# Designed miniproteins, single chains, continued (2): the designs that were tried, part 66

Each design is a single chain, and the fold is of that chain. pLDDT is the mean over its residues in the fold that is shown.

## One batch from the design tools (miniprotein)

Design m6282
Fold by ESMFold2-Fast:
Structure m6282 (fold): chain A 117 residues (1-117)
Amino acid sequence: SLRELIKRAIELAYEAVRKLLKTDKELEIVFSEDVPVENYYFEVKGDTLYLNMSALEEMLGERPSLTSLTVLIRNIVVQLLRAYGVPIKDIKIPDINTVEVKGYGKIDTVELAEELL
């Protein structure tokens, strides 16, 4: 289902971020319909990531593309990095394929999205 696809995208992004940061710290992930659209339906408060699953399902539609899944994963990765306390200034998005973190390295967001197809 689309919901299970989104959950797998979150799991892949979460594992990639934890591996990059070399951390065993767990974050809480909470589904909430009150998450604003301005943040691609993601919000970080402390060490909790809130996301609006229903809005994400509507945004992706019935036929998610590699591009739409890459954008989803990129936004999840950025919000997870912020939840782990990485300053925004240390997060670079040079292109759709890559999220770079100063002092840690990079995540290939297209490679993660391809695992969902």
Scores: mean pLDDT 82

Design m6283
Fold by ESMFold2-Fast:
Structure m6283 (fold): chain A 82 residues (1-82)
Amino acid sequence: EEVEKLRAEAEAKKAEYDALTAQHNAESGRGDGEAVRAFFEDPEKAAELAAQIRQRSAQMNAQVDATKAEYDALKAKAEALE
């Protein structure tokens, strides 16, 4: 039945969301470390690196948000068919 299929798709999407969130958190931590190292190695380039790290973080946030929206939509469809 469609409800069971939607629930399975929602669970798969939640796994993707959880994996992306974990990747984002790990990458965010590395980015902070890179910015600190750059400041001590080349302060003139630290601002440019910080901007690049912020841009990467924003892109990862957008991916996480999009995956969450897909999960929420699938979950809502499954619940609506109850």
Scores: mean pLDDT 75

Design m6284
Fold by ESMFold2-Fast:
Structure m6284 (fold): chain A 80 residues (1-80)
Amino acid sequence: PVLYYTEENKAAAEEIAKKWGVPTKQIKPEDIPLKVGDIVGFIGEDGTILWAARVTEANIEEIKARFASGKYVGLLVIPA
């Protein structure tokens, strides 16, 4: 698992990931490496998973748009 975040969320994302023992990666929203079959979780400021989904052809663009919105601290990605 990797927690992806945009630059404005760096401090919060790194703190949550340190507590969870997962690596972080700062990324531009357009470069998010999502694949069909991945499991994703959008992370709130308190470290809760606010929305989770399996990546499908039907939802991959919605997931990318949610990440680009900046409403979440980061996106946890578990590769297929």
Scores: mean pLDDT 85

Design m6285
Fold by ESMFold2-Fast:
Structure m6285 (fold): chain A 63 residues (1-63)
Amino acid sequence: GPSEEALNELAAAISAAANEEVRDLAVLALSQNKLTDEQIAEIVAALKAGDYAKAKAILKKAI
């Protein structure tokens, strides 16, 4: 599964983004153990850049 560091960064980025669809997709992907540390890093980078479309695309592909 993903590292604690990656999970903490993802949680912080999702909270800052305040986007319900991103949150719901991330919860689903994590519940299915579908995310790697590399995928989480890309999602976090996209969310920090305000690129929610990219973050959602990565999450949807993982599910």
Scores: mean pLDDT 85

Design m6286
Fold by ESMFold2-Fast:
Structure m6286 (fold): chain A 76 residues (1-76)
Amino acid sequence: MSPEERFAELEREVERLLAEYEEAVRAGDWARAEELRDRIHALLEEMGAVAAGDPELQARARAFAREAVARLNEAE
């Protein structure tokens, strides 16, 4: 798998987990929300590692991480 293909796969996984996080917060399931938040942060770190050799992917990883963190904060 190319770094770009792996990056796109990770983006899709983070988007899925963000939707699950928003649902957990709405349901008041703070234990589930905390687990999902930890998993999202781990995936964002993996995206950064995948992007490490490519300045364009690094810029995309930084932008995506900012948006993901904003969504985590907005759901609280």
Scores: mean pLDDT 84

Design m6287
Fold by ESMFold2-Fast:
Structure m6287 (fold): chain A 100 residues (1-100)
Amino acid sequence: STVDILKKLALELLDRLKDTAEEKLPPEVAAKVSGLLDQAKKEIEAAKTFEELIEVLKTLIEKLRQLAETADPESKQLLEEYVGLLEEAIEKLKKLEENL
């Protein structure tokens, strides 16, 4: 189904973000980001509709923003970049859903 294709794309994105976080962020921040991404992956797998998929990604963005507020300046910059990447991904997924 269209939703299954979009879920796979979202899961692949989260895996790439997890790998990047582990390479670029301090270990303690990387562990927190990986935990949030793993929870979002489980919620994406459980999502039954496109709307539920998008809400999981929006919730992840808000949790990453919250983490950024208490992070060191360098980690905060990288987390804000990750929020931007996820916001762009939501818009791309919406366009794909409209064309599939």
Scores: mean pLDDT 87

Design m6288
Fold by ESMFold2-Fast:
Structure m6288 (fold): chain A 105 residues (1-105)
Amino acid sequence: SAARKAAIALRLGVEALAEGARGVELGIEAVELAKAKPGSKEAVAKAIAAILTGIGAIRLAELALKILEESGVFNPVALANALLGAALGVAGIALGRAALKIIDA
């Protein structure tokens, strides 16, 4: 049903938002560690985790948007959560990549 698909999209959007926020958190920690402790294995691990978590957030957001479109239901909260989750996922990937560049410099 349309209502069931909209509910699934809302849930996936919330999951994308949470995963994206976690990716950003890991990315910030990776950048800070890379600057403070050059050659830190923990910085490398957090940078990779930020990238993978960010990719996961984008995939969850894409699935949420697809299911929301298929529902035909206008749900601005589900849309906003998915779009913000994707944006945070992109930011997490960028921060993880920035941390790796600092380590490799």
Scores: mean pLDDT 90

Design m6289
Fold by ESMFold2-Fast:
Structure m6289 (fold): chain A 81 residues (1-81)
Amino acid sequence: MEEAERLAQALLEHGRAAAEKALASTPEEAERLLAEERRYIQGAMDALAKASGSPEVEELMRQTAAEIEALMDRARAEALA
């Protein structure tokens, strides 16, 4: 669990950096960057959940993905404003 929590934090930091990069980009580039980040995060979380085989890790990954999605949604709204 602790290892999964560390990886979840690393993914959150990765998502935050991607959101900041998107905000500094053109609207078209922001959409592309956020879509790439979503694919990366989903793949990483699926791999972590399957490697663990733990319902607790799956729930942590689900919650972490939701938090990253919220960050990216805010960045997208700001970039398109």
Scores: mean pLDDT 79

Design m6290
Fold by ESMFold2-Fast:
Structure m6290 (fold): chain A 63 residues (1-63)
Amino acid sequence: SADFQAAFNALDKDGDGVITRAELESLLGKGPRTDALFAEADTDGDGVIDRAEFEAYLARQRA
């Protein structure tokens, strides 16, 4: 959706197609909120959140 694209683009400041922990920290700050979001969205455990993971995370938030 448009909301998904806007949110992802806002977080993906480097334009590399993934969201890093540092990008989340710049938005949410360091601490348990960022840790929880990253743990829930980063299902692969690879240390980044790709578009599919972020879309799946947002879909769970709407359920």
Scores: mean pLDDT 70

Design m6291
Fold by ESMFold2-Fast:
Structure m6291 (fold): chain A 90 residues (1-90)
Amino acid sequence: DPAARREALLREAARVDAEILGKIWGEESPETLERRAEGLYRRYLSLTPEELRRALELANRRARGIKELRPELRPLTDRLIALNDALLNA
């Protein structure tokens, strides 16, 4: 089911994005990360396809910047970029 796959990718992208921001902000409590991930996921669901494309492209640009400035976050930033690219490519 393409819709179920897309929803799963959006949830995972939101989760990884929340983990990256948690490490940058120094706030990694499970409750805070889950709340942020859910908030971002719900935002993605509220966007039009064009708005979502722009949001994912912006998230990728931010992730590439974080990857260069914070090499220790490379595994998370690479994962987020891969998830967003999968969403952007179909």
Scores: mean pLDDT 88

Design m6292
Fold by ESMFold2-Fast:
Structure m6292 (fold): chain A 61 residues (1-61)
Amino acid sequence: SEAIEAAEEALRAAREATGSLGAAAEHGAKDVLRMAKSGEISDEEAIRAAEGARRAALAGR
């Protein structure tokens, strides 16, 4: 699933970030990945949320 792949990429980016911003992004990315796998949110919503988390992680570097 593109949503799951996007969430996994966001999680990887978050883990490479430092400080509290990195920790917050990692938490968010894990939540999106869990929700995407369970079908709790749509693929479209999961992709948007994952991309936001990834962008936040990269901005914190």
Scores: mean pLDDT 72

Design m6293
Fold by ESMFold2-Fast:
Structure m6293 (fold): chain A 93 residues (1-93)
Amino acid sequence: EELKENIIYSLLEAIKDEELKKELEEKIKNKDWEGILRLLAKILKNANPGIKKLIIYFEALLALEEGVPISTISKITGISRKALYEAIEELKK
């Protein structure tokens, strides 16, 4: 889907670490959603606000499109359930 592809592309472009970028691409290809969430949790520890926003949208997309539980996303990444629900509503417009 175009929206999903645009969010993924923007996130990959925002990640300047080539090794982390390649690992994220591989996990997306393999649909390793838990592995993606663990990797995003590592990125979030040192992420600027722009990257954090892209990660929140990507996590919301995983919940909306792939059925990943919001509670699991919040627990692994530390993003609040409120932020994830707000991002899901933004994606539905």
Scores: mean pLDDT 79

Design m6294
Fold by ESMFold2-Fast:
Structure m6294 (fold): chain A 85 residues (1-85)
Amino acid sequence: MDLTNYVEIQMFLVRHNLRTLLEQLSKLDPEMAEQLRPVVEEIDRLLDEIVEMVRNNAPQSEIDEKWDRLGELLDRANELISQGL
C-alpha cells in the first residue's frame, strides 16, 4: 500500500512538473516545446501503464522494464531542458 501510494505521488509530481514546464516553454521557446512535447506525451502514457500494472499486481520484471523505459525518456527530457537553459 505505502509503496504504491509513494509511486503514484511521484508519478503525479513528475507528470505535473513536465506538463508545467512544457506549457511555459511553449510560450518562451516554441521550438524547444515542440521537441519536448512527444517525449512528455510518451512519459504520460508510460506512467499510466506503470500505475495500471502496479494496481493489477503485474510481475515485477515487467514493471522494471517500464521503469527502464521511463528512465530513458526522463534522461531525454532532461537533456532537451538543459540545452534550452
Scores: mean pLDDT 76

Design m6295
Fold by ESMFold2-Fast:
Structure m6295 (fold): chain A 62 residues (1-62)
Amino acid sequence: MEKVKEELKKLVKEYLEARQRAIETGDPEAAYRALELSRKIRDLVGKYNITEEYEKIVKELK
């Protein structure tokens, strides 16, 4: 479980960075990266049924 949480935290961090770049620069590559990372996060959260953990990580990284 801890390994899955660390993987999720890393993906969320990368997602937030890509999303921020897309907002600031309008870069379509950054927007595409954010979408791809969002899908990976959603798949991982769904697979392990850890939606609440995901929400906590997002709040902690903001």
Scores: mean pLDDT 79

Design m6296
Fold by ESMFold2-Fast:
Structure m6296 (fold): chain A 89 residues (1-89)
Amino acid sequence: SMADEIEALYQKILAGTATKEDLERLAKLLEEEIERMRREGVAESTIAAAERLLEAVKNSPSAEEAQAALKEVEAELREERRRLAEAKR
């Protein structure tokens, strides 16, 4: 599926094996997935997370910079999830 292709490309970037073409492909697929999520009424927080990933990919001129940017976004998303879990205790 498109979601499986997005996940595979995301993992390639995190592993440092992505090419410039992989970054361009991921950006296109993320744009299409974000539009799908908006049409289907997916939670705004999920859409915002996807938009942050898209921004990181689009603003990265190389695969190495995209890897660094995606690791930072992943760390921010993990921290947000941890803070939300702590707020419920």
Scores: mean pLDDT 76

Design m6297
Fold by ESMFold2-Fast:
Structure m6297 (fold): chain A 89 residues (1-89)
Amino acid sequence: SRPSVDELLAKSVPEAQEFSRYVNEVLEALYNNAPEEEIQRLGKKAQEAAKKLNEAGVGDASFRSAGRVTVDGREYVSLDVTYSSASVG
């Protein structure tokens, strides 16, 4: 299928691709019940990738938190991430 505009921009912009990769690694680690230390290390890499993306001026990215939260005895994955691509001429 035809890629979305966001996917196309991520492929054309290395910083966006790196950010997307680390966010996905954090999600996989959370769903696979990885230790909190691993989640924190991957989250730091995602934060550094977001900073590089923002400094390059090709988008706006934020990685604020990732973890597991317990509500009424049930465990949920919690992730606070934003990404907005910039227009490429």
Scores: mean pLDDT 74

Design m6298
Fold by ESMFold2-Fast:
Structure m6298 (fold): chain A 61 residues (1-61)
Amino acid sequence: MSGRELVNAIAKKLGVSPRELAEALGVSVRTLIRAATETDGNMEKLAELLGVDPQVLSDLA
C-alpha cells in the first residue's frame, strides 16, 4: 500500500478527509503521506513521528 493509500485509509477510518487529518495534526498532506509510509500506517508511531499527542487522533474518531 502506498503512503497516499495509507493516509486515505486512516482518514476514512476516522471519518475525516486527508486534508482535515493533516490540519488536525498541524502538518501538510505531503508530510502526512511520508510519515504514513515510514510508519506503515501505525497510528501510535505516526503520532510520535509527527510530534503530536495520540489523543488528537482519538478525538477525530
Scores: mean pLDDT 74

Design m6299
Fold by ESMFold2-Fast:
Structure m6299 (fold): chain A 95 residues (1-95)
Amino acid sequence: MEDVERVRKELEEIIKKAPPEQQDALRTALSALVNAAEGGFPREDLERAVQAAKEAVDKGLTPEEIVAKVSEEIARAGERHGAPLMAETRAQAAA
């Protein structure tokens, strides 16, 4: 997916600029975002999660807080789109 490669590249640039103590947290966030993208999350939600990671690094947040902020954005995306996507999948599976 073109969106997955874009998200990966943007997060890799953030990781390069981040202190070593934040890099592992950002790699965890990258894995979560790649999984969300493969799960069909819209670009808008992926961009929000990337922006959350960027802001967390800029604010000097802890590795734990960086992961929490990215996970929170992914969870909110799931709430916004998860129920409609699940309902639509269920309708498509109905004979």
Scores: mean pLDDT 70

Design m6300
Fold by ESMFold2-Fast:
Parts: sequence; structure tokens; C-alpha cells
Structure m6300 (fold): chain A 85 residues (1-85)
Amino acid sequence: MKLVGQVDRSNPLSVENAELALESAKENNIPYTLDEDGTLTIEATKEQLKKFAEIFVEKYAKKYKLSEEVKKRLLEKTLKEIEEL
């Protein structure tokens, strides 16, 4: 399965979210490519993507100081989106 996202280097939020995604991919040993045009590609199984989502949401919640309830909701939403791919 292949996830493709666009990183807008002129938008700090886009850059920060891309950095969290790359860190999460690295911790899961998931291969990724980031092209010079800002195209971020992550190729993984659904199981690997679910593990990626768990790590990403944990990092995101820590960075933005989200409550445990908001973190759980974000994780559930993200896992559902991966399941529906």
C-alpha cells in the first residue's frame, strides 16, 4: 500500500507534520521517499501503517500537548482511515 502526501515547504505546519511523519516512519523501519518537489511517499502494509499511526499520534500529542482523550480520538480516527484504504 502506498500513501502519498504533499509537503508545502512554505507552510510551517506542513513541514512540522512531515517531520513527525518521517520520524514515525524511521522508528517503524518503514521505507519512505521525499522528492525535491515536496512529494512524500510511504510504502507499507496496512499493519505497518497502523503501527506508524500509533507512533505518529503519540509524537503529535506530545508535541502539541494534547489530552489523553484527544490523543485516543485522533488515533482511532487515523486507524479507521488506514483500515478504509
Scores: mean pLDDT 75

Design m6301
Fold by ESMFold2-Fast:
Structure m6301 (fold): chain A 94 residues (1-94)
Amino acid sequence: SEEEKKERERFDELMDRLFRREPVPASEIEELLRRLSLEARKALVDMIAKMFRLPESLVERMYRLIEEERLRAVARAIALVLAGRSEEEIRRAL
């Protein structure tokens, strides 16, 4: 469907920016997460976890918040990860 194609493009665009090490504001990450399916949101978190070597406990917490549609908290946590912030600061955003 058109929505599936659009979700794929948004995911690929965000991944491209992550690989280019471009700063991504939490508000932009939140908007992109809202446009992604539940499965694509979890896939994005998995990719970020692999790139930044996030603990499994943090990834599981992000998954739970995605399932609860608390996308703002997840977006803030991802932005902190991209900014190289501490695990404690990331956990506080969640």
Scores: mean pLDDT 80

Design m6302
Fold by ESMFold2-Fast:
Structure m6302 (fold): chain A 97 residues (1-97)
Amino acid sequence: MTDEEIEELLKKYGLTVEDVRQAAIELAKRLDNKVAIEQIERTTDPVKIVRNVAKLLGISREEAVRVLKALKDKNYDEAIKILEEAGVSPVAIEKLK
């Protein structure tokens, strides 16, 4: 997935820069990852935030956008389902419950 395709997905899901930033910070806090929190707080580019979340969790960029959308909507059950289906570690998933 290209950076342009990430931007189009964010637009399709109605995610603003602030929505992406807040959801990503919430995710990093739930994972107890201080380095990820600091990195996200310094990033103003939502595409870079999506790339960083995808790398952090070992998931696709499309899956990262879907997780951030679910977190923004406070739909934690949907976020967990996406992560489980993407093969994210059970240890990381337990931190999100």
Scores: mean pLDDT 82

Design m6303
Fold by ESMFold2-Fast:
Structure m6303 (fold): chain A 67 residues (1-67)
Amino acid sequence: HMTPAEQEYLRVLRERPDDVEAFEAAGRAYIDDVVEWAKKVRGPETAEAIRDGLEQELAERIAELTK
């Protein structure tokens, strides 16, 4: 199941690629949603690892957009 935050993140990527603020906001909401789910289901250590990986991915994409 895709979360609403994940759907919004992908929508912004597809429809508003030039809107860096919207992309960052949607990406952060997606990360927060995934991490909250992971904390409840898999525990805080796994959730922290997931957050770190997703934050690195988001930072890389923002850097590409702001080049």
Scores: mean pLDDT 76

Design m6304
Fold by ESMFold2-Fast:
Structure m6304 (fold): chain A 70 residues (1-70)
Amino acid sequence: LLAEASRKSAAGEPVSAEEVEALLRRGVEVEAARAGIPQADVDRILSLPISELQEVIHRLSEGDVAAALA
């Protein structure tokens, strides 16, 4: 779960690759909702590989929606 995985990460406990992937996908959905991104664009982003998801979250947190959607 997001809250549990965030707690584990904050405590320095190891987080599995599957947990990281789930957190990244959840992070994209949360940041996209805050930025007002359409669900169709969110679905496209969520189809990207995990390395691309990290970059998208970074761009969205910086407020650069255009770069995140490229």
Scores: mean pLDDT 68

Design m6305
Fold by ESMFold2-Fast:
Structure m6305 (fold): chain A 78 residues (1-78)
Amino acid sequence: RERPAHRYDQELRQVSPATAHAQLVLDLPELPALEDVASVLVRMKDGEIANEPGDTVLLVMRDGSILAARVLEVRPAP
């Protein structure tokens, strides 16, 4: 059994759009093209994506706009 770190052992990190797209299924009313996305802010723990279904992630677009997206599913890295 691991000791609970009673502080936030999870931090928001920018990952590539390809990495986020491979592991996260996002609910967006209008899906942007991956090449229009500069980075995705996800929750990371121990170097892995630690988001859960129902979480919100932020997509940073190439034009500087930010889109909020709800996570529908988290898939393990193959």
Scores: mean pLDDT 71

Design m6306
Fold by ESMFold2-Fast:
Structure m6306 (fold): chain A 83 residues (1-83)
Amino acid sequence: MERIRELSLLGMEALKTNPKIRELYEQITEAAKNDNLVKITELYEQLKETLKRELGLSEEDANVMAESLTLRALMEGKAEVSN
């Protein structure tokens, strides 16, 4: 449980401090507004690989963080469309 919380907090900090991670997050949010599922899948894979490269995460940790950030971006994108 503490590890998942740690990864969540690290992911949130990475959005503020790492421009590559921030850019991918914003692109996922935009793809979500346009219901572009193909682009969302592509950006998710890019985000996972970027997290491994930029933060030195294992595949397992990068997958958990990428999933958490992607779900957050999807929720933000959908909320903007529904208003």
Scores: mean pLDDT 79

Design m6307
Fold by ESMFold2-Fast:
Structure m6307 (fold): chain A 74 residues (1-74)
Amino acid sequence: SEEERNQQLRELGRELGEAHQRLIAGEMSWEEFEARAAELGAGMKALFPEHAELLDRLMAHELRLAREEYLKAQ
């Protein structure tokens, strides 16, 4: 159902947030974060292919924020 897909989408978003926190804490490399974000983004689009463009834009935004924080920590 769409409700079950929405719950799975929220969980994938939570995992992305956890990966971002680990990246900023120095527990994950940028390359590991990019790979994880790609996996999570693919999972999100598999759940909602009708919203692929919106999800791509959201993922691009999250990657920009993570990159900026990562570079600031260098």
Scores: mean pLDDT 86

Design m6308
Fold by ESMFold2-Fast:
Structure m6308 (fold): chain A 71 residues (1-71)
Amino acid sequence: MLEELDELIDSARRRDGDGAVRHSVNLGKSLIEQGLVTLAMLVTPQLIDLARRGDFEGVVELAEYLKELLE
């Protein structure tokens, strides 16, 4: 989970839309596996939408917020 967040942030900083979508999906799966289903349902679609729109700053901001929340 924390590693997927770091990979998501790195992909977004590199402006890698496909990587950001892939790591967003993987993060969502990790959240569900840890029982954080509601959080996954709220944040995973938002991260994917931001990545698809090319809003990489939005991806980084939301991923950093999640990292603080989960630590």
Scores: mean pLDDT 84

Design m6309
Fold by ESMFold2-Fast:
Structure m6309 (fold): chain A 73 residues (1-73)
Amino acid sequence: LSAEEQAQLAEEAAYRYLTKVLGIPEEKAKELAKKIGKLTKQAVEALQAGDYEKFEELEKEIEKILKEAEEEA
């Protein structure tokens, strides 16, 4: 899968998780899912470029978004 395809799948999965599992309102879930998708694309591209430090930073940012969403649920 391309970085773009992986980002789209991550965005869709995040949106489903946020709305169906956590019960977060659709508008907020869309915002967070789009952000997760963008970060996923950047993380995949960083990994492909061998930039492991940037990859780790991006993964931590995604984890932070999900953790904060879970705490608000």
Scores: mean pLDDT 85

Design m6310
Fold by ESMFold2-Fast:
Structure m6310 (fold): chain A 94 residues (1-94)
Amino acid sequence: SLEEELRRALEELLALLRETADEATYQKIEGHARALLEAVDARDLAAARRHWGQLLALVLEHISAETDPATRARLERLAGRLERLFRELVAALE
């Protein structure tokens, strides 16, 4: 399902962020990822959009600060996959 694909992509993002982000940034993104999945499960699209927006902003900020080109490319590909999955999921829930 799209929900399972989103969950797996978020887990992959969090694993990469555990290796590349500071603890405070990791905890903020993890919190929004968890809240996003809870909102999706509850079919609360307003909450899902809020947490997605905050998660995306934090991820993009981290990407802009990433100095290793290979890690930056991996983060960018994963962010793009997450954006696609979230858009498809929102469309399916509307």
Scores: mean pLDDT 88

Design m6311
Fold by ESMFold2-Fast:
Structure m6311 (fold): chain A 65 residues (1-65)
Amino acid sequence: SMTLQELLDKMSTEDRMELSEVVDEASHRNPGASVKDILQITYEELKEKGMSELAIKTVEAALAS
């Protein structure tokens, strides 16, 4: 199975920037939430918006860590 680092290395700059924007928005909208809570919210938003499968898998791998 791919490691989190291998998944991150396979992400395009565009996918990485889009993922960063979703994480930043989730953090700003949920002040005081833990990193794991922010990642869970990000995961749900990525799935709902139909973002790249690689971005979704990257957040899923981070949540499993």
Scores: mean pLDDT 76

Design m6312
Fold by ESMFold2-Fast:
Structure m6312 (fold): chain A 69 residues (1-69)
Amino acid sequence: SMIEFMRQLVKESVEKGSSKESILAAFQAGLDIRAIGLELDGRNEEAERLKKEKPQYLELVQKIYEEVV
């Protein structure tokens, strides 16, 4: 599942010594890059949906981090 994949990435990042701020910044950058990619492909509705859902994804990453550490 997507949640399990995100949990694994967070765990690996923590094990490598990444801070909470670094992990959140990395996920934020990834979402922003994906939105730009969707816009470049003319997939503007999907890009807008991703931008709207971005805070929910970051909140999920935050909750996963709190469960992992």
Scores: mean pLDDT 85

Design m6313
Fold by ESMFold2-Fast:
Structure m6313 (fold): chain A 62 residues (1-62)
Amino acid sequence: SERKEQNREEIRRYTDLLARALRQAMAEVDAELARRGEVLPGTELARRLFGRAMELLDAALA
C-alpha cells in the first residue's frame, strides 16, 4: 500500500540522516582527540561520539 511505501521511504531518509550525523561526529571527535593528544576509554569515547551524532541529527531535523 502507499502508506507502507511512504514509511519505507521515511525510514530510509532518517537512516541516511543518522549515518551522515555519525560520520560527521566521527570526523569531529577524531580531529579533536588528535589535536589534544587524547585517548579515551571505550565507554567515554562512545558517549562523546553518540552525543555529538545526536546533536547533529537534532539540528538536521529542526
Scores: mean pLDDT 83

Design m6314
Fold by ESMFold2-Fast:
Structure m6314 (fold): chain A 81 residues (1-81)
Amino acid sequence: SMEDLLKEAEERLRSTRGASKEEQVEALKEVYERVKPYLSEEEQARLEELLERAETGDEKEVEDAFKGMILILLERVEEEK
């Protein structure tokens, strides 16, 4: 369910705190691949742009990408209520 995906994304974000940037980006990509089938083309495009920035940028871009993903998932969960 979308709620399960949100929980997984939040757990991945928490588990990567203090990890290397490479580990954070890998975790972000793993979560993205799992949520991708539930996302619109517009949401996929936005997250893919954030992922590209996270790969090439600094820790701020990684954090922004995680926040963006969690926010999209949270909005989807709220729409189901």
Scores: mean pLDDT 75

Design m6315
Fold by ESMFold2-Fast:
Structure m6315 (fold): chain A 100 residues (1-100)
Amino acid sequence: SAETIARIAANLDAAARLVDTMLARRLGPADAERLIQDVLEGVRRMAGLLPPDLAARVEALLAETERRVAELLAQGDSAGALRTVRDMLLRIRDLVREAL
């Protein structure tokens, strides 16, 4: 529904702002990794609420983001991983808004 899609877009925007706040606070690696895992899982659950074509696009972005995040975390770049998650949230927000 249009209402559900609008709510999802608003929640994605709020999640991106939360990640920006946590970036400014310079989270330790363990806290950053937990936030990343929680956000990625939230996006995966949210994708199940979208129309199939949009869900497939979101799942593709999620897979790309998970790969890049794993690389950055392996390098000790928690800030880069959080920025990657934020950028994904904003891209998904824009895709969802286009579907309204």
Scores: mean pLDDT 87

Design m6316
Fold by ESMFold2-Fast:
Structure m6316 (fold): chain A 130 residues (1-130)
Amino acid sequence: SELNDLIVHGSEDDLVARFRDLLRRGDLEGALRLLTYMILLGLSSAPGLVDELAARLREQGLDALADALRATADAALYSLEVDPDSDRLRDAAGAFRRAGREAGLDPAVLDAIEGTLLGDPEAGRRLASL
């Protein structure tokens, strides 16, 4: 897919530009999908993009989803950089999936994001094909 090619061959600046394009278009699922990969790659821009997406969600009245996104991203980055606590990340990712479903996001996308963050290769393949 175009997004998969961008993730594999694109620069960090290309990923940031694509994220902001998706966010501007209101493609929340596309933005979340790309942000998931940027977090897992440990990109220095990822925390700032979490802030940008959370702010957009709050502007739309989706405060619970914005809070769950922040908690999940913080748990994932902490796991990668400080202490690999899979239970903390699992609990945060599960709460994010529930908040996303309540906000009307595609359950298949949310399940693939959760599984990918938790290291499930099958979920990663599903997320790449969406």
Scores: mean pLDDT 83

